Designed miniproteins, single chains, continued (2). Designs and how they scored, part 42

Each design is a single chain, and the fold is of that chain. pLDDT is the mean over its residues in the fold that is shown.

## One batch from the design tools (miniprotein)

Design m5433
Fold by ESMFold2-Fast:
Structure m5433 (fold): chain A 69 residues (1-69)
Amino acid sequence: PGLTEEELKEFEERVKARIKELEEEIKEAEKALEAGDPNAKLEIEELEGIIDLLEAVLNVFKKKYEESK
C-alpha cells in the first residue's frame, strides 16, 4: 500500500512542527554560545543534523508518494 495524500500531509505537518521545535532549541544554544559555553557549537551542529535528517525523511516520503501515483 502506498502513502496517501492525507497521510503525507499529516506527516509533513508533524515534521514541520518538530523542525520548529528544534529551531527554538538552536536559538537557545546560540544564546549559550554567545554567553561563552564552549559546548554550544556542538549542540547547534547536532540539532542542525537532526533537522537535515528529518527533511531527508520527508523528501523520501514525498518521492514514495509520487512514485505510487
Scores: mean pLDDT 82

Design m5434
Fold by ESMFold2-Fast:
Structure m5434 (fold): chain A 66 residues (1-66)
Amino acid sequence: SLSEVTDELIERLRARFPEGYGDVAVGMLRIQRALNLYSEEELRARFAEIEEQLAAEEPVLPRIEA
């Protein structure tokens, strides 16, 4: 299911980027899933974009306001 796919992608992201940026990205993906904003294809595309940004070590992810 989309929820299972999201959890798998989140787990991979956290495992690869355990620094604070990985946690921020996990939070964003959980919110997107809860709001049903993305199809599976769109969610995978967003995950790939986030992963690429984190891998570049130039995080352009929007800041999560506390």
Scores: mean pLDDT 61

Design m5435
Fold by ESMFold2-Fast:
Structure m5435 (fold): chain A 84 residues (1-84)
Amino acid sequence: DKLTDESLEESMRLLQEAVLNTSESQPIPPENAKKLAETALKSYENPTIPAEFQIRLLEMASEGLRKAGDYDMAEELERMAKEL
């Protein structure tokens, strides 16, 4: 189902924690990295989410994508973080 803006913010926080734990010993699975990236992109479009939080989420998603081998998407998210 579609998430509300508030539910999206909560989901992003939980997803960041899960991704961080996974990345400590091995590359993040591609599907998890993509989900984090999708969530980061939604936060980037949401004006109710503070820019600092959007930047952090984009940076985390970029890191996860690099570990998953998706360098093109990782660079795109880094660019978005710099635009904020």
Scores: mean pLDDT 66

Design m5436
Fold by ESMFold2-Fast:
Structure m5436 (fold): chain A 68 residues (1-68)
Amino acid sequence: SEEEKEELRKKGIERGLELSRTVPLRDAMIELVKDVIKEALEKGFSEEEAHTLASLVVQEVVRRLAEE
């Protein structure tokens, strides 16, 4: 559902911000993408939806870290 997508997005953003504090940004984003895709697929979203969600999460994490 759209509500489950929003929950995964929020959780992904929080995880991405935490990971960026302990590992290099590149490695944090790679790990984040894998985690978001895995969780979305396990919840029954399509591969296309999972990849789209992961992309949106990474973009938002990078945006917040850049303080645009």
Scores: mean pLDDT 83

Design m5437
Fold by ESMFold2-Fast:
Formats: C-alpha cells, sequence, structure tokens
Structure m5437 (fold): chain A 67 residues (1-67)
C-alpha cells in the first residue's frame, strides 16, 4: 500500500491533536514535508507499507521533536 502526502498530513494532524499539540497549517505542512522526505526512500512522493509502519511507530516522538 502506498501512502501519499495527503494521507500522511491527515495522520500527522490527528496524532498532534491526540497529543494536545496545536499546529498551524504552515507547521503541519512543514512537518509533513520533512517526514515524507525522511521516510520516502523511493523518492516518488509516497511511503510504502514498511516506511509507513516505521513512521507510525515514531510519530509521537517525531512530532514532539519537530513541532
Amino acid sequence: MLVDKEELKEMVEKTAKELGIELSEEELERITDRLLKHYDKDGDGFLDEEEWKAFEENLAVLLRTLA
């Protein structure tokens, strides 16, 4: 399964809200772009299933670091 930037952005926004982190639209886009670049090893703008699983497992830590 491929996860595009919009799906990634929705997950980042949802997780940030669950953690009580308030993100502006600009911060949400910036964080999403950085995470996509970090996990997108294929360079096609999508995350594969393994990249997505790694992202989900570290999302809380990544959001606290990048927000």
Scores: mean pLDDT 70

Design m5438
Fold by ESMFold2-Fast:
Structure m5438 (fold): chain A 81 residues (1-81)
Amino acid sequence: MVLPKEKLVNATIEVTAASQTEADQIRAYLASRGFEAKVSDAEKGRLTAVLKNVTREEAEDIAAKLADIAASVKLTFEEQE
């Protein structure tokens, strides 16, 4: 039986850490999932990670987990044309 296949998407997670400790925890978590967090604005505690070829469910799970650690999390989906 053919199940509905989830569309693979690219997702960008923008995370704001309230402290260096939170930034380190965010980076460690993303690394444990195989993704690299890039510091986009160190003075404001902003980190950005690009999730390439993921399912929407996987991206949302990662964002939800980061919301437990971080001051704010923004998840943006880039759909294929």
Scores: mean pLDDT 74

Design m5439
Fold by ESMFold2-Fast:
Structure m5439 (fold): chain A 73 residues (1-73)
Amino acid sequence: SKLEEKITKKLKEIGVEPTPELVKAAAEMFRRGGISLSDVPKFAELKSAEEIKAFGEEQIEAAIQQLKEAALK
């Protein structure tokens, strides 16, 4: 997948082992709208697999909150 290739490249650039599980988790977060391609520069600043997971979960939480606000309009 093109998205998974971009994620793998970014993980290598920050010194994180791009395991299939981590790449799939990050790609799923991107697909769910929690992390957008515009967040790639912020993603590149993350220093560990734990930070990447936390960032993805935080972005998903924010996206869900925005969708709830839009639905209540």
Scores: mean pLDDT 64

Design m5440
Fold by ESMFold2-Fast:
Formats: C-alpha cells, structure tokens, sequence
Structure m5440 (fold): chain A 72 residues (1-72)
C-alpha cells in the first residue's frame, strides 16, 4: 500500500515534469513526437524511481528500496 502510493506519486510527478518540458518545447516552436514524449517520460520516471529507492536505502528501508528498484 505505502510503496504503491509512492509509485503512483512518482508516476504523477514524472507526467507533470514531462508535460512541462513538452510545453516549453512548443513555446519555442519545437514539437516533440509522441515517441519522443514517451521516451522522455520513461527516462524521468525511471530516474525518479531510482532517486526514491536510494533515499529509502539511505534510511535503512531496504524492502521499499528494492521494490522501487524492481519497478524501474
């Protein structure tokens, strides 16, 4: 439950960050393809999962760290 909520939060954060980058590109006259957007979303999502996993590992919560790493 707690890790599932964390994964959901990370997914939402990745989506918001990706949309911000897409919007900035469009504002500058550049349009990302759907494939480029999906690649960017995946990279951001995986990076956020790894950062959260490392944070839990530093706190000694190895079970949560391993579950987040498995999702990445």
Amino acid sequence: AEVDAEIARIRETAEKLTQGIVDEHEAQGRTLTPEQREELLEKIYRNLLRVSAEDYRQKGDLEKAERLEAEA
Scores: mean pLDDT 82

Design m5441
Fold by ESMFold2-Fast:
Structure m5441 (fold): chain A 69 residues (1-69)
Amino acid sequence: SMAARREELRARVEEVAEALLKQLEEYGEKYGIDIEAAKAALEEQMRAAYAAIDAGTYADAELAPPPAP
């Protein structure tokens, strides 16, 4: 069903975003850099991905890593 597909896509977006967020936090701590802009960019990408999933227009390649600080 479309509802099950949307749930699957949302779970995938959440999983990827959590991994990217953890990587950004570890990278920021390791190199002493401010990652707040990169985190904000990730949040914006997640928001766009959720909107696309709800609209039925989401593609797997739409969630990209945020730019390096």
Scores: mean pLDDT 74

Design m5442
Fold by ESMFold2-Fast:
Structure m5442 (fold): chain A 74 residues (1-74)
Amino acid sequence: SPLAAVQQQIQEAIAELQEMAAKSKDPHLKAGLLKTVADAQQFLASQPSTALARQVLSHLQGLIEQIKAWEAAA
């Protein structure tokens, strides 16, 4: 189903954010990423609509790209 596909992509984004948190030496960034992961896991447990799940996926992917761009500029 479309919802199952988006939920899988959110789980992949969560895994990438967890890896970023594990590699981060910045305690503030690490704490923020771990909170985002926890919030996203709670969101998936809430049985969201496909439309809302797509919005959350877009937000998580945007955050990942911002961190990558910041790291590339450093």
Scores: mean pLDDT 86

Design m5443
Fold by ESMFold2-Fast:
Structure m5443 (fold): chain A 60 residues (1-60)
Amino acid sequence: KAEELRKQAEELQKKADELFQQALQAHQQGDYDLAQQLYDQAMDLSAEAMKLYIKAKELE
């Protein structure tokens, strides 16, 4: 169970990282609206990943 949560957390963190990179590129292109949306989505995924990681650690 704990390792399942860690794997899901890592997957979500990777998705968040990709979205952060896309947000940075959109910001550099002057697409501030798109950058904001991508950043917000990345933040949400990163928060979910952290919650799963904490749950996994608590179950161990």
Scores: mean pLDDT 83

Design m5444
Fold by ESMFold2-Fast:
Structure m5444 (fold): chain A 76 residues (1-76)
Amino acid sequence: MISQAQADQNMHTRTIALARRYGADQSYIDRLQNATSWADFQAVMYDMYNSMDPATQQQFRADYDAVQQQVVQQRR
């Protein structure tokens, strides 16, 4: 069983990897890496998501939802 802090760190790491995979601007990646709270991280992620074209948004959302499900399962 992993701790909440480990789950949050795993989400942080995997979300940044997805951002890089979808060609997000380096400024968004830097902001995600420097986010100190989960709320700040989510705000940056939302800004990044809104800057994407609709096709990229759809693909990113699907992959993000899959990552969330995997992290939730690791907490069980």
Scores: mean pLDDT 74

Design m5445
Fold by ESMFold2-Fast:
Structure m5445 (fold): chain A 65 residues (1-65)
Amino acid sequence: SSSFQNFLTQMRNLVQRRFPDLSDLINSMSPDHIWAYWTALKSGSPSALQYANWLIEQIDKEKAA
């Protein structure tokens, strides 16, 4: 929906602000992957990038099954 796309855009903007070196990747990133980065940031984990990558791996495994 348009509301979901607007929310997704806001998530991309927030993640890009925290990880500016990933800006090119963030713009092409799937909704599931950007959600993983957002979730990791919201967790407050000191290893947010590692947590995001782990979540992406779990999502990709679920989609492949």
Scores: mean pLDDT 76

Design m5446
Fold by ESMFold2-Fast:
Parts: C-alpha cells; structure tokens; sequence
Structure m5446 (fold): chain A 73 residues (1-73)
C-alpha cells in the first residue's frame, strides 16, 4: 500500500541520517502508530516532528518528510 511505502521510505531516509538504534526505534514506532490509525496524510509531519525532538535539524527533518510525501503519491 501507499502507507507501507511511506513507512519504508521514512525509515530508510532516517537511517541515512545516522541516528542511533534507539532514535530509529522511536521513528519506527511513530510511523507505525500513524499507519495503524489511518493517519497517512499526517505521516510526513509526524516524522518531521519526531526527528526534530530527536535533535535532527529542521532542514534534514524536512528532507526526510518530503521522501514520505513522495511515497504517498
């Protein structure tokens, strides 16, 4: 599904940032929760906000969120 592609794209893009295993598990959990509740359109913003809370820059967080938006198309 488009949501499955969005989750995979978001995780792959976050992994490319070099986050710790703990921080990546938080990203996976946030995207899994959004998918379970049918919040596909909100996934880019959920991921961006999660990355910002983990100390990722605004620029890098927005780039990762854009990968999720593309996967949802």
Amino acid sequence: SAMDRAVEAGIAAAEALGLSDIDLSMVRMALSIAKTHGLGEEMPEVLRDTLLKLGVSEEEAERVAEEVRRALE
Scores: mean pLDDT 83

Design m5447
Fold by ESMFold2-Fast:
Structure m5447 (fold): chain A 69 residues (1-69)
Amino acid sequence: SPSEEVTRRLLQELEQLRQRSTNPEAKAFLDRVIRFLQGLIDRRVPLSEEGARTLLDETRGLVKQIEAE
C-alpha cells in the first residue's frame, strides 16, 4: 500500500540519520522511533503519506533539539 511504502522509506531515512549521528541521546531517541515504526509496519497499521511525512519532519526537529543541548 502507499502508506506502507512511505513508512518503509521513512524508516530508511531515520536509520541513515541514526548512523550519521554522533550524539548518544539522539541515537537512543532514533532507535526508539525506529522500533515504533517497525511495529506499525508489522501490525499493518494504516498511515497517510502526510502523517508519515509529518512524523519524519518532527523526528528530525527533535533530533536537532537534542543535539543543540
Scores: mean pLDDT 79

Design m5448
Fold by ESMFold2-Fast:
Structure m5448 (fold): chain A 73 residues (1-73)
Amino acid sequence: MAEEYIRKVEEALERGEVDIDVAKNVMKALGLAGLPMESVATALRIIGALLDGNTEEAKRDAEWAVKRAREAL
């Protein structure tokens, strides 16, 4: 269920951990919430931000994804 992956992203954000596992859980959360295109696009944005060392951008994208997935449920 999408809620399980939303929770995992929220828990990681609370711990200050923004890594590839957050991107994976964002992809699953949005995909299961019925947003497959946003799922892939947002996961790629998070991965791109992490590769650039822009943890703040990756965090913002993950926070947006959590909100978007919850709104779609």
Scores: mean pLDDT 86

Design m5449
Fold by ESMFold2-Fast:
Structure m5449 (fold): chain A 107 residues (1-107)
Amino acid sequence: MEEIDKLIDNGELTKAIELIKKRSKDPELQEALDRFYKALASGDPEKFLEAVDELVKAARRMKERGETDVAKAIGKILQKLADYFEKTGNDKELAERLKKAAEEVMK
């Protein structure tokens, strides 16, 4: 988990996602992470938000199963992205949606 936290702190979100995928055996989480990665690379805000919603649902299931470390890492990724969009000032609505998603996953 510390390696994943370091990657997130450094803004290396794609590498952090790859490590989470290797750590988890849950097929629904694997699918949600893959969709999230593709949406992040696409630059399409609508597809990205859909992928975020699916990722939040997968993270909540992981938390219910006691995989709190995985859920926390996903929450940190969402929070880091929210901070990025807030700083750029281009997508305040997107930043707010991502902050809410991170809160749902981390708490």
Scores: mean pLDDT 78

Design m5450
Fold by ESMFold2-Fast:
Structure m5450 (fold): chain A 65 residues (1-65)
Amino acid sequence: RKQAAQDLIQQLLDELKKVAPEIYESIKDEEDKIEAAKLYHALKLAGYSDEEIREKLKEFKEKVE
């Protein structure tokens, strides 16, 4: 349901901000922040380390700016 999806998105955004605060704060568009949070979640599920995820998120940030 809509509220559960919003809660999940908020959790992913909070995790992104915790792992890569510079990337989170530098992305201006809300949709791009959500996509970065989804990418973070997908990489974490695939077994990447927080350091590897951070490097991939930097590449994503450069691509959307």
Scores: mean pLDDT 76

Design m5451
Fold by ESMFold2-Fast:
Formats: sequence, structure tokens, C-alpha cells
Structure m5451 (fold): chain A 73 residues (1-73)
Amino acid sequence: SMELVEKLRKATVLANTSPDSEVYTLVAQLYAIAISSDDEKYRELADELLENPTPEILEKAKKAIAEYQEKVG
């Protein structure tokens, strides 16, 4: 949990300071979901997106976030 919190903090800073704000915003959202849901798949997807920000992985991240928001909302 401490490791995920630190990853979320770093991604949030980058979402507000980096020109690649969309990527870091999605990464931050996925880490936040991983913490809230206790589901490692969101952490794995965030790590993958951070390492390989391809259109395919971006779309995968957006779908995962949308699915989670639909379940919670």
C-alpha cells in the first residue's frame, strides 16, 4: 500500500507538470483504483502504460477505468 501511494503521488505530480499529461493522468487514475479496489490488475496496467505509452495500451487503460467507474457509480 505504501508503494502504491508513492506511485500515485509521483504520477499525480507528472499529470500536472508534464506535457504528456494524458498518460500520467490515466496512470494516476489506475493507481488510485488499485488502492481503492485492492485489485493488482490496475497496478499492472498502470505500470505497463508508464513503460509503454502506445495507443493500444492507452485504449486498454481508458476501458479499464470506465469499467471500474461504471461498477462504482
Scores: mean pLDDT 84

Design m5452
Fold by ESMFold2-Fast:
Structure m5452 (fold): chain A 76 residues (1-76)
Amino acid sequence: DEASELADKGTEEDVKKLIEILFDESKPVEERVEAALGLGDIGTKEAREALEEYLKTSKDERVREAVRKALEVMFP
């Protein structure tokens, strides 16, 4: 995760945007799944916390599966 420093501000903005997509129920399931996987790929503390929060307030099982997969990749 040394690469996290390269995108410190970009990572924060990307994480924030991905979190907004993940929790936006008006967006297609496919887009929310991509947001969850993208957060997992970024792998920052903020991304992990957002993914954990989503599982507590889950809206869609397909998105929940993507979130679980992202968390398993980040911290098996």
Scores: mean pLDDT 72

Design m5453
Fold by ESMFold2-Fast:
Structure m5453 (fold): chain A 100 residues (1-100)
Amino acid sequence: SHPADRVREFDITLTDEETKKTYTLHVRLEFDAEGRLLRASLEVKDAENKVLQRGEVEFPADARVTLRVSLEEGGTKTITVELFDEQGRLVLSASITVKK
């Protein structure tokens, strides 16, 4: 519902070194007229662009936040989205786990 100029989309490529499978994390960020982040949407896709998982993070009104996306591996692959307030304090976290 926002104009296209208030939406930012980008992809982060993730590769499983054991299976050589490539996954894409699609990030969609929506901003208000002042450039404040309103919503972040995440989709994890496989090499065939099939959506495996989806996550969504909503931000408090009038909050200034910093968005960080990170990847951790173990028995499963976990993608973490973290939000920090103006003091660098973690205020919200969401994780998406992708099975091998």
Scores: mean pLDDT 64

Design m5454
Fold by ESMFold2-Fast:
Structure m5454 (fold): chain A 68 residues (1-68)
Amino acid sequence: SAMEELKKEMEEKIKEAHEYYKKTGDLEKAFQIEAEALMEALAASKSEEEKNELVRYMEKTIKEEKEK
């Protein structure tokens, strides 16, 4: 589904941001990558329910990457 594709793209960008931070120590750039990923996903969503689901998925993904 479109929502599953948006979640996957957002997850991949969050993982990229985390790897970038580990490699460079550039927290601001890593945060920018995460913020851009969320903004793109929210722009592609069509309802408040979809937006809320994307936000929750991002929070979960960031938490999981932080624990690695």
Scores: mean pLDDT 81

Design m5455
Fold by ESMFold2-Fast:
Structure m5455 (fold): chain A 94 residues (1-94)
Amino acid sequence: GEQLLRSTLRLLARHLGIEVSPDASSEELLNKIVQKFLEAGETDLAQQLQQIFDQLKQSIEQGSPDSEIHELLSQLSRVVSEFLRRLRERERRR
């Protein structure tokens, strides 16, 4: 649960070029990703990321099936991919 979430968030932070401490918590990793989204003006994606993270935390605490946890982790990855797609489109327009 927690270890998989932390590992996934660390990987996503690296994809975004965010420098993170090896000891960073899941909450610290999420906050850095959310901050990067907000700085880029992607308030809708930042909100989606926070909602999925909150669902993941609840699912882990409730002992939800691995399949549900994996689906929510997939959703986090898709939100980050959409953010990167939007950044590339903006660079092409500038």
Scores: mean pLDDT 83

Design m5456
Fold by ESMFold2-Fast:
Structure m5456 (fold): chain A 67 residues (1-67)
Amino acid sequence: SDALLRRIAESEAPYLPQLEELLALLEAGKDAEARRLAVQLNLPTDMAEARRVAERQLANLRRYLGL
């Protein structure tokens, strides 16, 4: 439900700068640094999966919180 997705976005909002940094590291091909940050964020250590999760979290933040 939209209410649940909004609540998830609110819980994830403090991690916005780190999620943006993770995607920037992945775009720059800095996979080792991206993997370390993914571990700190409790995201998957598989880079393709970590990217999908981070992109989905950022899209959710933009949609429900205007971030």
Scores: mean pLDDT 81

Design m5457
Fold by ESMFold2-Fast:
Structure m5457 (fold): chain A 107 residues (1-107)
Amino acid sequence: GTIEKIEELVARAREALRVALSTDDPDVIKKAMDEIEEVALELRKIYETATDPAVKEKALEALREVAERLLEVAKKLMEVTDDKKYILYAIGAALRAIGTLFELDLL
C-alpha cells in the first residue's frame, strides 16, 4: 500500500545517507544526495495527491526526515571537497531542503 511505499522511500534515503557518511568520495556522496532528493520529490507527490489523512500525515513526517537527511548529506559533500562545482551542488540541495522544512513548519 501507499504507507509501505512511504516506509520504503524513507529506508532508501536512510541507506543513501549511510553510504554518503561512510566515504570521502565526492562522486559517491553526490549520487547519494541526488537519490535523497528523488525520494523527497516522490514523498511530496504522495502528500499532494493523497486523500487519506493518515497517508498525508505519514508523507509529511517522512518528507521532514528526508529533508533533514538531505541537509546532512549536503554538509558532508562540502566537508570532503574544495571543488566549487560540488560545493554549488551541495548549497543548492541545502537551500531546497531548508525551503521544504520551512514550508512544513507553516502547515
Scores: mean pLDDT 90

Design m5458
Fold by ESMFold2-Fast:
Structure m5458 (fold): chain A 61 residues (1-61)
Amino acid sequence: MVPSVEERQELFKKAYELIKKGNKKVRDALIAYHDALMAGASEETLVELFEKLKKIVEEEK
């Protein structure tokens, strides 16, 4: 299922906080998600990359 706009905004806020602190893993995961979105990847791929980003953000906090 596609994440809600609210869930995406909250995750991105957390990701940006970690990226500002120099967290390369979070940065790379966010870039991968954004690149897939811009390339028109399938909904399944976007959900997978979003969950991956969410996991990394949770692990790095």
Scores: mean pLDDT 78

Design m5459
Fold by ESMFold2-Fast:
Structure m5459 (fold): chain A 58 residues (1-58)
Amino acid sequence: MVDEAALARFVAYVREKHPALFAGLSDEQLRAGLVKAAAEAKTSVAEAVERLLAALDA
């Protein structure tokens, strides 16, 4: 994936800071879900990552 670094950053962050939020999802499912969400929102994966990280820090 062209945004592999952004996907890796997101997965690492949620596993470290919010392990319970996505405990039922594999890392592959998290990556696929983020890519799908970014496409549905008409944004890049990097933008989706930044927005989700900001929401989780709220």
Scores: mean pLDDT 75

Design m5460
Fold by ESMFold2-Fast:
Structure m5460 (fold): chain A 88 residues (1-88)
Amino acid sequence: MEPPIVIYSEDHIDPITGEPALRLVRPSRVKGAEVDPSVTHYYGVDALAEYLASTENPKDPVTGAPLKLDPLELGIEAGLADIERALS
């Protein structure tokens, strides 16, 4: 399993909101889920947390693959509580 990557960028467009996001995360792969690493997308931390809170089953917004979100693996201290809330 590859750890999620956090990027800080003003120029990257969040696919969930369609707006630039300062903090971006790549979700961890679920073991056995088919995710093409060449097309893995980065999502805004806050938008991803809101999306997860709005759904009964967390899935990648672009691929529909099941997500594995371990808050410790995300390395996102500022978004950690929102992600934990979405998964609870």
Scores: mean pLDDT 54

Design m5461
Fold by ESMFold2-Fast:
Structure m5461 (fold): chain A 83 residues (1-83)
Amino acid sequence: LVAEAERLLEEIRALGRRIAEALAAGAPQEELERLEAEALAKGRELMELIARLPPEEQERILARLAEMRAEMRPLLEAAVAAA
């Protein structure tokens, strides 16, 4: 479960970068919707896995997720502005 949560977290981080790049490049709506749907599905799976983890591991994974969101937010905002 921990290894699965860590893998999903990295996959979500990679998708965040791809979405930012696609937005900056003015990608078609279909491509953006596909990437967004994939990110949402992985996010839901991650939250379900987190709920099954011991409290210490939940706290650690949630802290990393919050850090990732903080890193991605400026990049997504910049990408939208550039599109």
Scores: mean pLDDT 76

Design m5462
Fold by ESMFold2-Fast:
Structure m5462 (fold): chain A 62 residues (1-62)
Amino acid sequence: GKEALDRAAEAVRERGSLSPAEATEYLEAAGGSPAAVRAALAFSGRRTLSLEDLSFALGLSL
């Protein structure tokens, strides 16, 4: 749950972006549902994922 969101958000802050594969892996590690993975992939159309984008995507499952 929240630990996975915090980890993903920290990675975005440190590197400025996550790849779609990295974002999906963090959601899966959090026990994310297919809906959460789909949401993350929808936001991966952006070249850079923001904290708000990741929080929203994870919030749909968590």
Scores: mean pLDDT 57

Design m5463
Fold by ESMFold2-Fast:
Structure m5463 (fold): chain A 64 residues (1-64)
Amino acid sequence: SRLRQAALAAEFLAYRLLVEEGASREEALKRARDYLTSQGLSEEQIEEVLRRVDEALRRAEARL
């Protein structure tokens, strides 16, 4: 689905920014939000996707 594709793309974007480019988790989440907004997701959908992305980024930080 479009929502699933956007969510996966946002997670990969945020993960790359955090792990490969040295961005903060806050900056990575902001850029993921901007991407999801550009894809036309509702605020409710954006908040749910970002909740999952934040969890993934926290797990990545624990391994750094």
Scores: mean pLDDT 86

Design m5464
Fold by ESMFold2-Fast:
Structure m5464 (fold): chain A 89 residues (1-89)
Amino acid sequence: MDPAALQAQIDAAEAQARKYIAEGDRYAARSKATGSREDRLQAMGYYGQSGSYYTQGKTLAEQLGDEERAKEFEERNRESVKRSEELRE
């Protein structure tokens, strides 16, 4: 794959992951304030979507040879999983 096209895909995956983390945090805050099960499930869903995009970004970064960015995405994915698990408990 063209390195410029690969970089654009990595950037797009990160942007989507960040968008879904922000929505997950919004619904998680609402769930904690109100005890809403619906908001909790929405937050978990958004964190799952964020994790999926970080996993995609990691794979693409590895293809580019950008080990630093791949490591960042792995860490971000672990954080999204942790936030989702905190809501399950």
Scores: mean pLDDT 86

Design m5465
Fold by ESMFold2-Fast:
Structure m5465 (fold): chain A 74 residues (1-74)
Amino acid sequence: DEKLVEEAKKKLEEMKKKMIEAIKAGDMDKYNELLDELVAWVEGVLAQAKTRETQVRIVEMFQEVMSELYKLLE
């Protein structure tokens, strides 16, 4: 499942950049669209994870991204 973690890291970094761009542009409709896409994708990848450790790592990475985005929205 290390490959799944690396795919998740890459996707989270990509989505984070797009979401930051939307926030800076004041495009909250685009931000919410991207958030829905990201949440659905994370749910899908968690369902594919074979180990508890992989699930925890992905959730932690997702929470870190969301924490940074929420700070930017303040």
Scores: mean pLDDT 82

Design m5466
Fold by ESMFold2-Fast:
Structure m5466 (fold): chain A 85 residues (1-85)
Amino acid sequence: SQDDEIQTVKDLREQIEKQFDTLLEQETNEEIRKYLEEKRKEVLELFDKALDYYKQGDLVSGDRAAGQAVIVYVDAIFRAQRMRS
C-alpha cells in the first residue's frame, strides 16, 4: 500500500543517513568528508522527493526517486573508498 511504501522509504532514509553520519565521524580526510557531505545532501533530497511523490499517489516517480537515492549512495561509498587509494 502507499502507507507501506512511505514507511519503507522513511526507514531506508534513516538507515542511510546514519551510515553517512558514521562515515563522516570516522573520516579524517577533508576532501573525502566534503564529498560525502555533498552526497549525503543529494541522497536525502532524493528520498524527500520520493516521499513527496508517494504522498501524491505517484508510485512510479516515487520508486524512481528512491531507486536513484540508493544508486547515488552506493556510488558515493565506492568512490570515497577509491579516493583513499
Scores: mean pLDDT 89

Design m5467
Fold by ESMFold2-Fast:
Structure m5467 (fold): chain A 91 residues (1-91)
Amino acid sequence: MSDDEIALKFLKAILKNKDKYSEEDIKQVVGLIVGWAKLFGYKKALEFVEKNKDKLNITDEDIRKGILDWLQGKVNFKVMVDIEKEAEKVK
């Protein structure tokens, strides 16, 4: 499975499980994934983001903060691991 397809499944899993995570955790993880998608050219993930812009509600500042938190080791990996498990259930 490509990194683009993994990123897409993570975004789909987050949207299906929004009530499971805090708003702050959602913004951090979505910001990071969208940041990676823009940086590495994940076309499928970026197309999904554009089609679901209202539901994801992520700003350029959220993307910048997500990447910065990743570089500083501040990402909530417990939330990321749970999202990864939920992403395995996405067809």
Scores: mean pLDDT 83

Design m5468
Fold by ESMFold2-Fast:
Structure m5468 (fold): chain A 94 residues (1-94)
Amino acid sequence: SSEKKKKLKELAEEIKREGEEAYRYAVELKDLKKFLEELGELESALQEIVQLDPSLSPLIEKSVKKLSEAIDNKDWEKFKEIVEELVKKIEEHI
């Protein structure tokens, strides 16, 4: 259980970093290819969290849906808020 908590914390930190880089590529650098690469890494980290702790699945599914809606609308401020809230909720669960 302590190793599981450590890995969940590491994945939460990865999601935070990947979300920040994705936002930066979308808003500041306007590099679509790098944005999609960071988004792919974020999705992989979210899948790993679900595998480690299936009880987080409903939270992650809801967050992924909200992220997809924000991306479709190009609402990057909302994208950033969703990632920050998700990371906070994962950290509160640990």
Scores: mean pLDDT 88

Design m5469
Fold by ESMFold2-Fast:
Structure m5469 (fold): chain A 70 residues (1-70)
Amino acid sequence: SVHEEVAVHELSKTFGVSREVARETLARVLELIRQGRYDEAIELLQRELGVSREEAEEALRRLVGLQKKL
């Protein structure tokens, strides 16, 4: 969807990862959010984006909002 492609672009730009890594990370995180596996989603965001737990938690809050629109 257009919303997913925008999210991929923003994740790539914000965290300095490739669009491929951003797309794969987004898909996996959205599936974990759908399952209520929030701690695993945070750990995945930290590993794939190279960010702190606090930054991963902020990214998760934004992605939970995106999941509700999909």
Scores: mean pLDDT 81

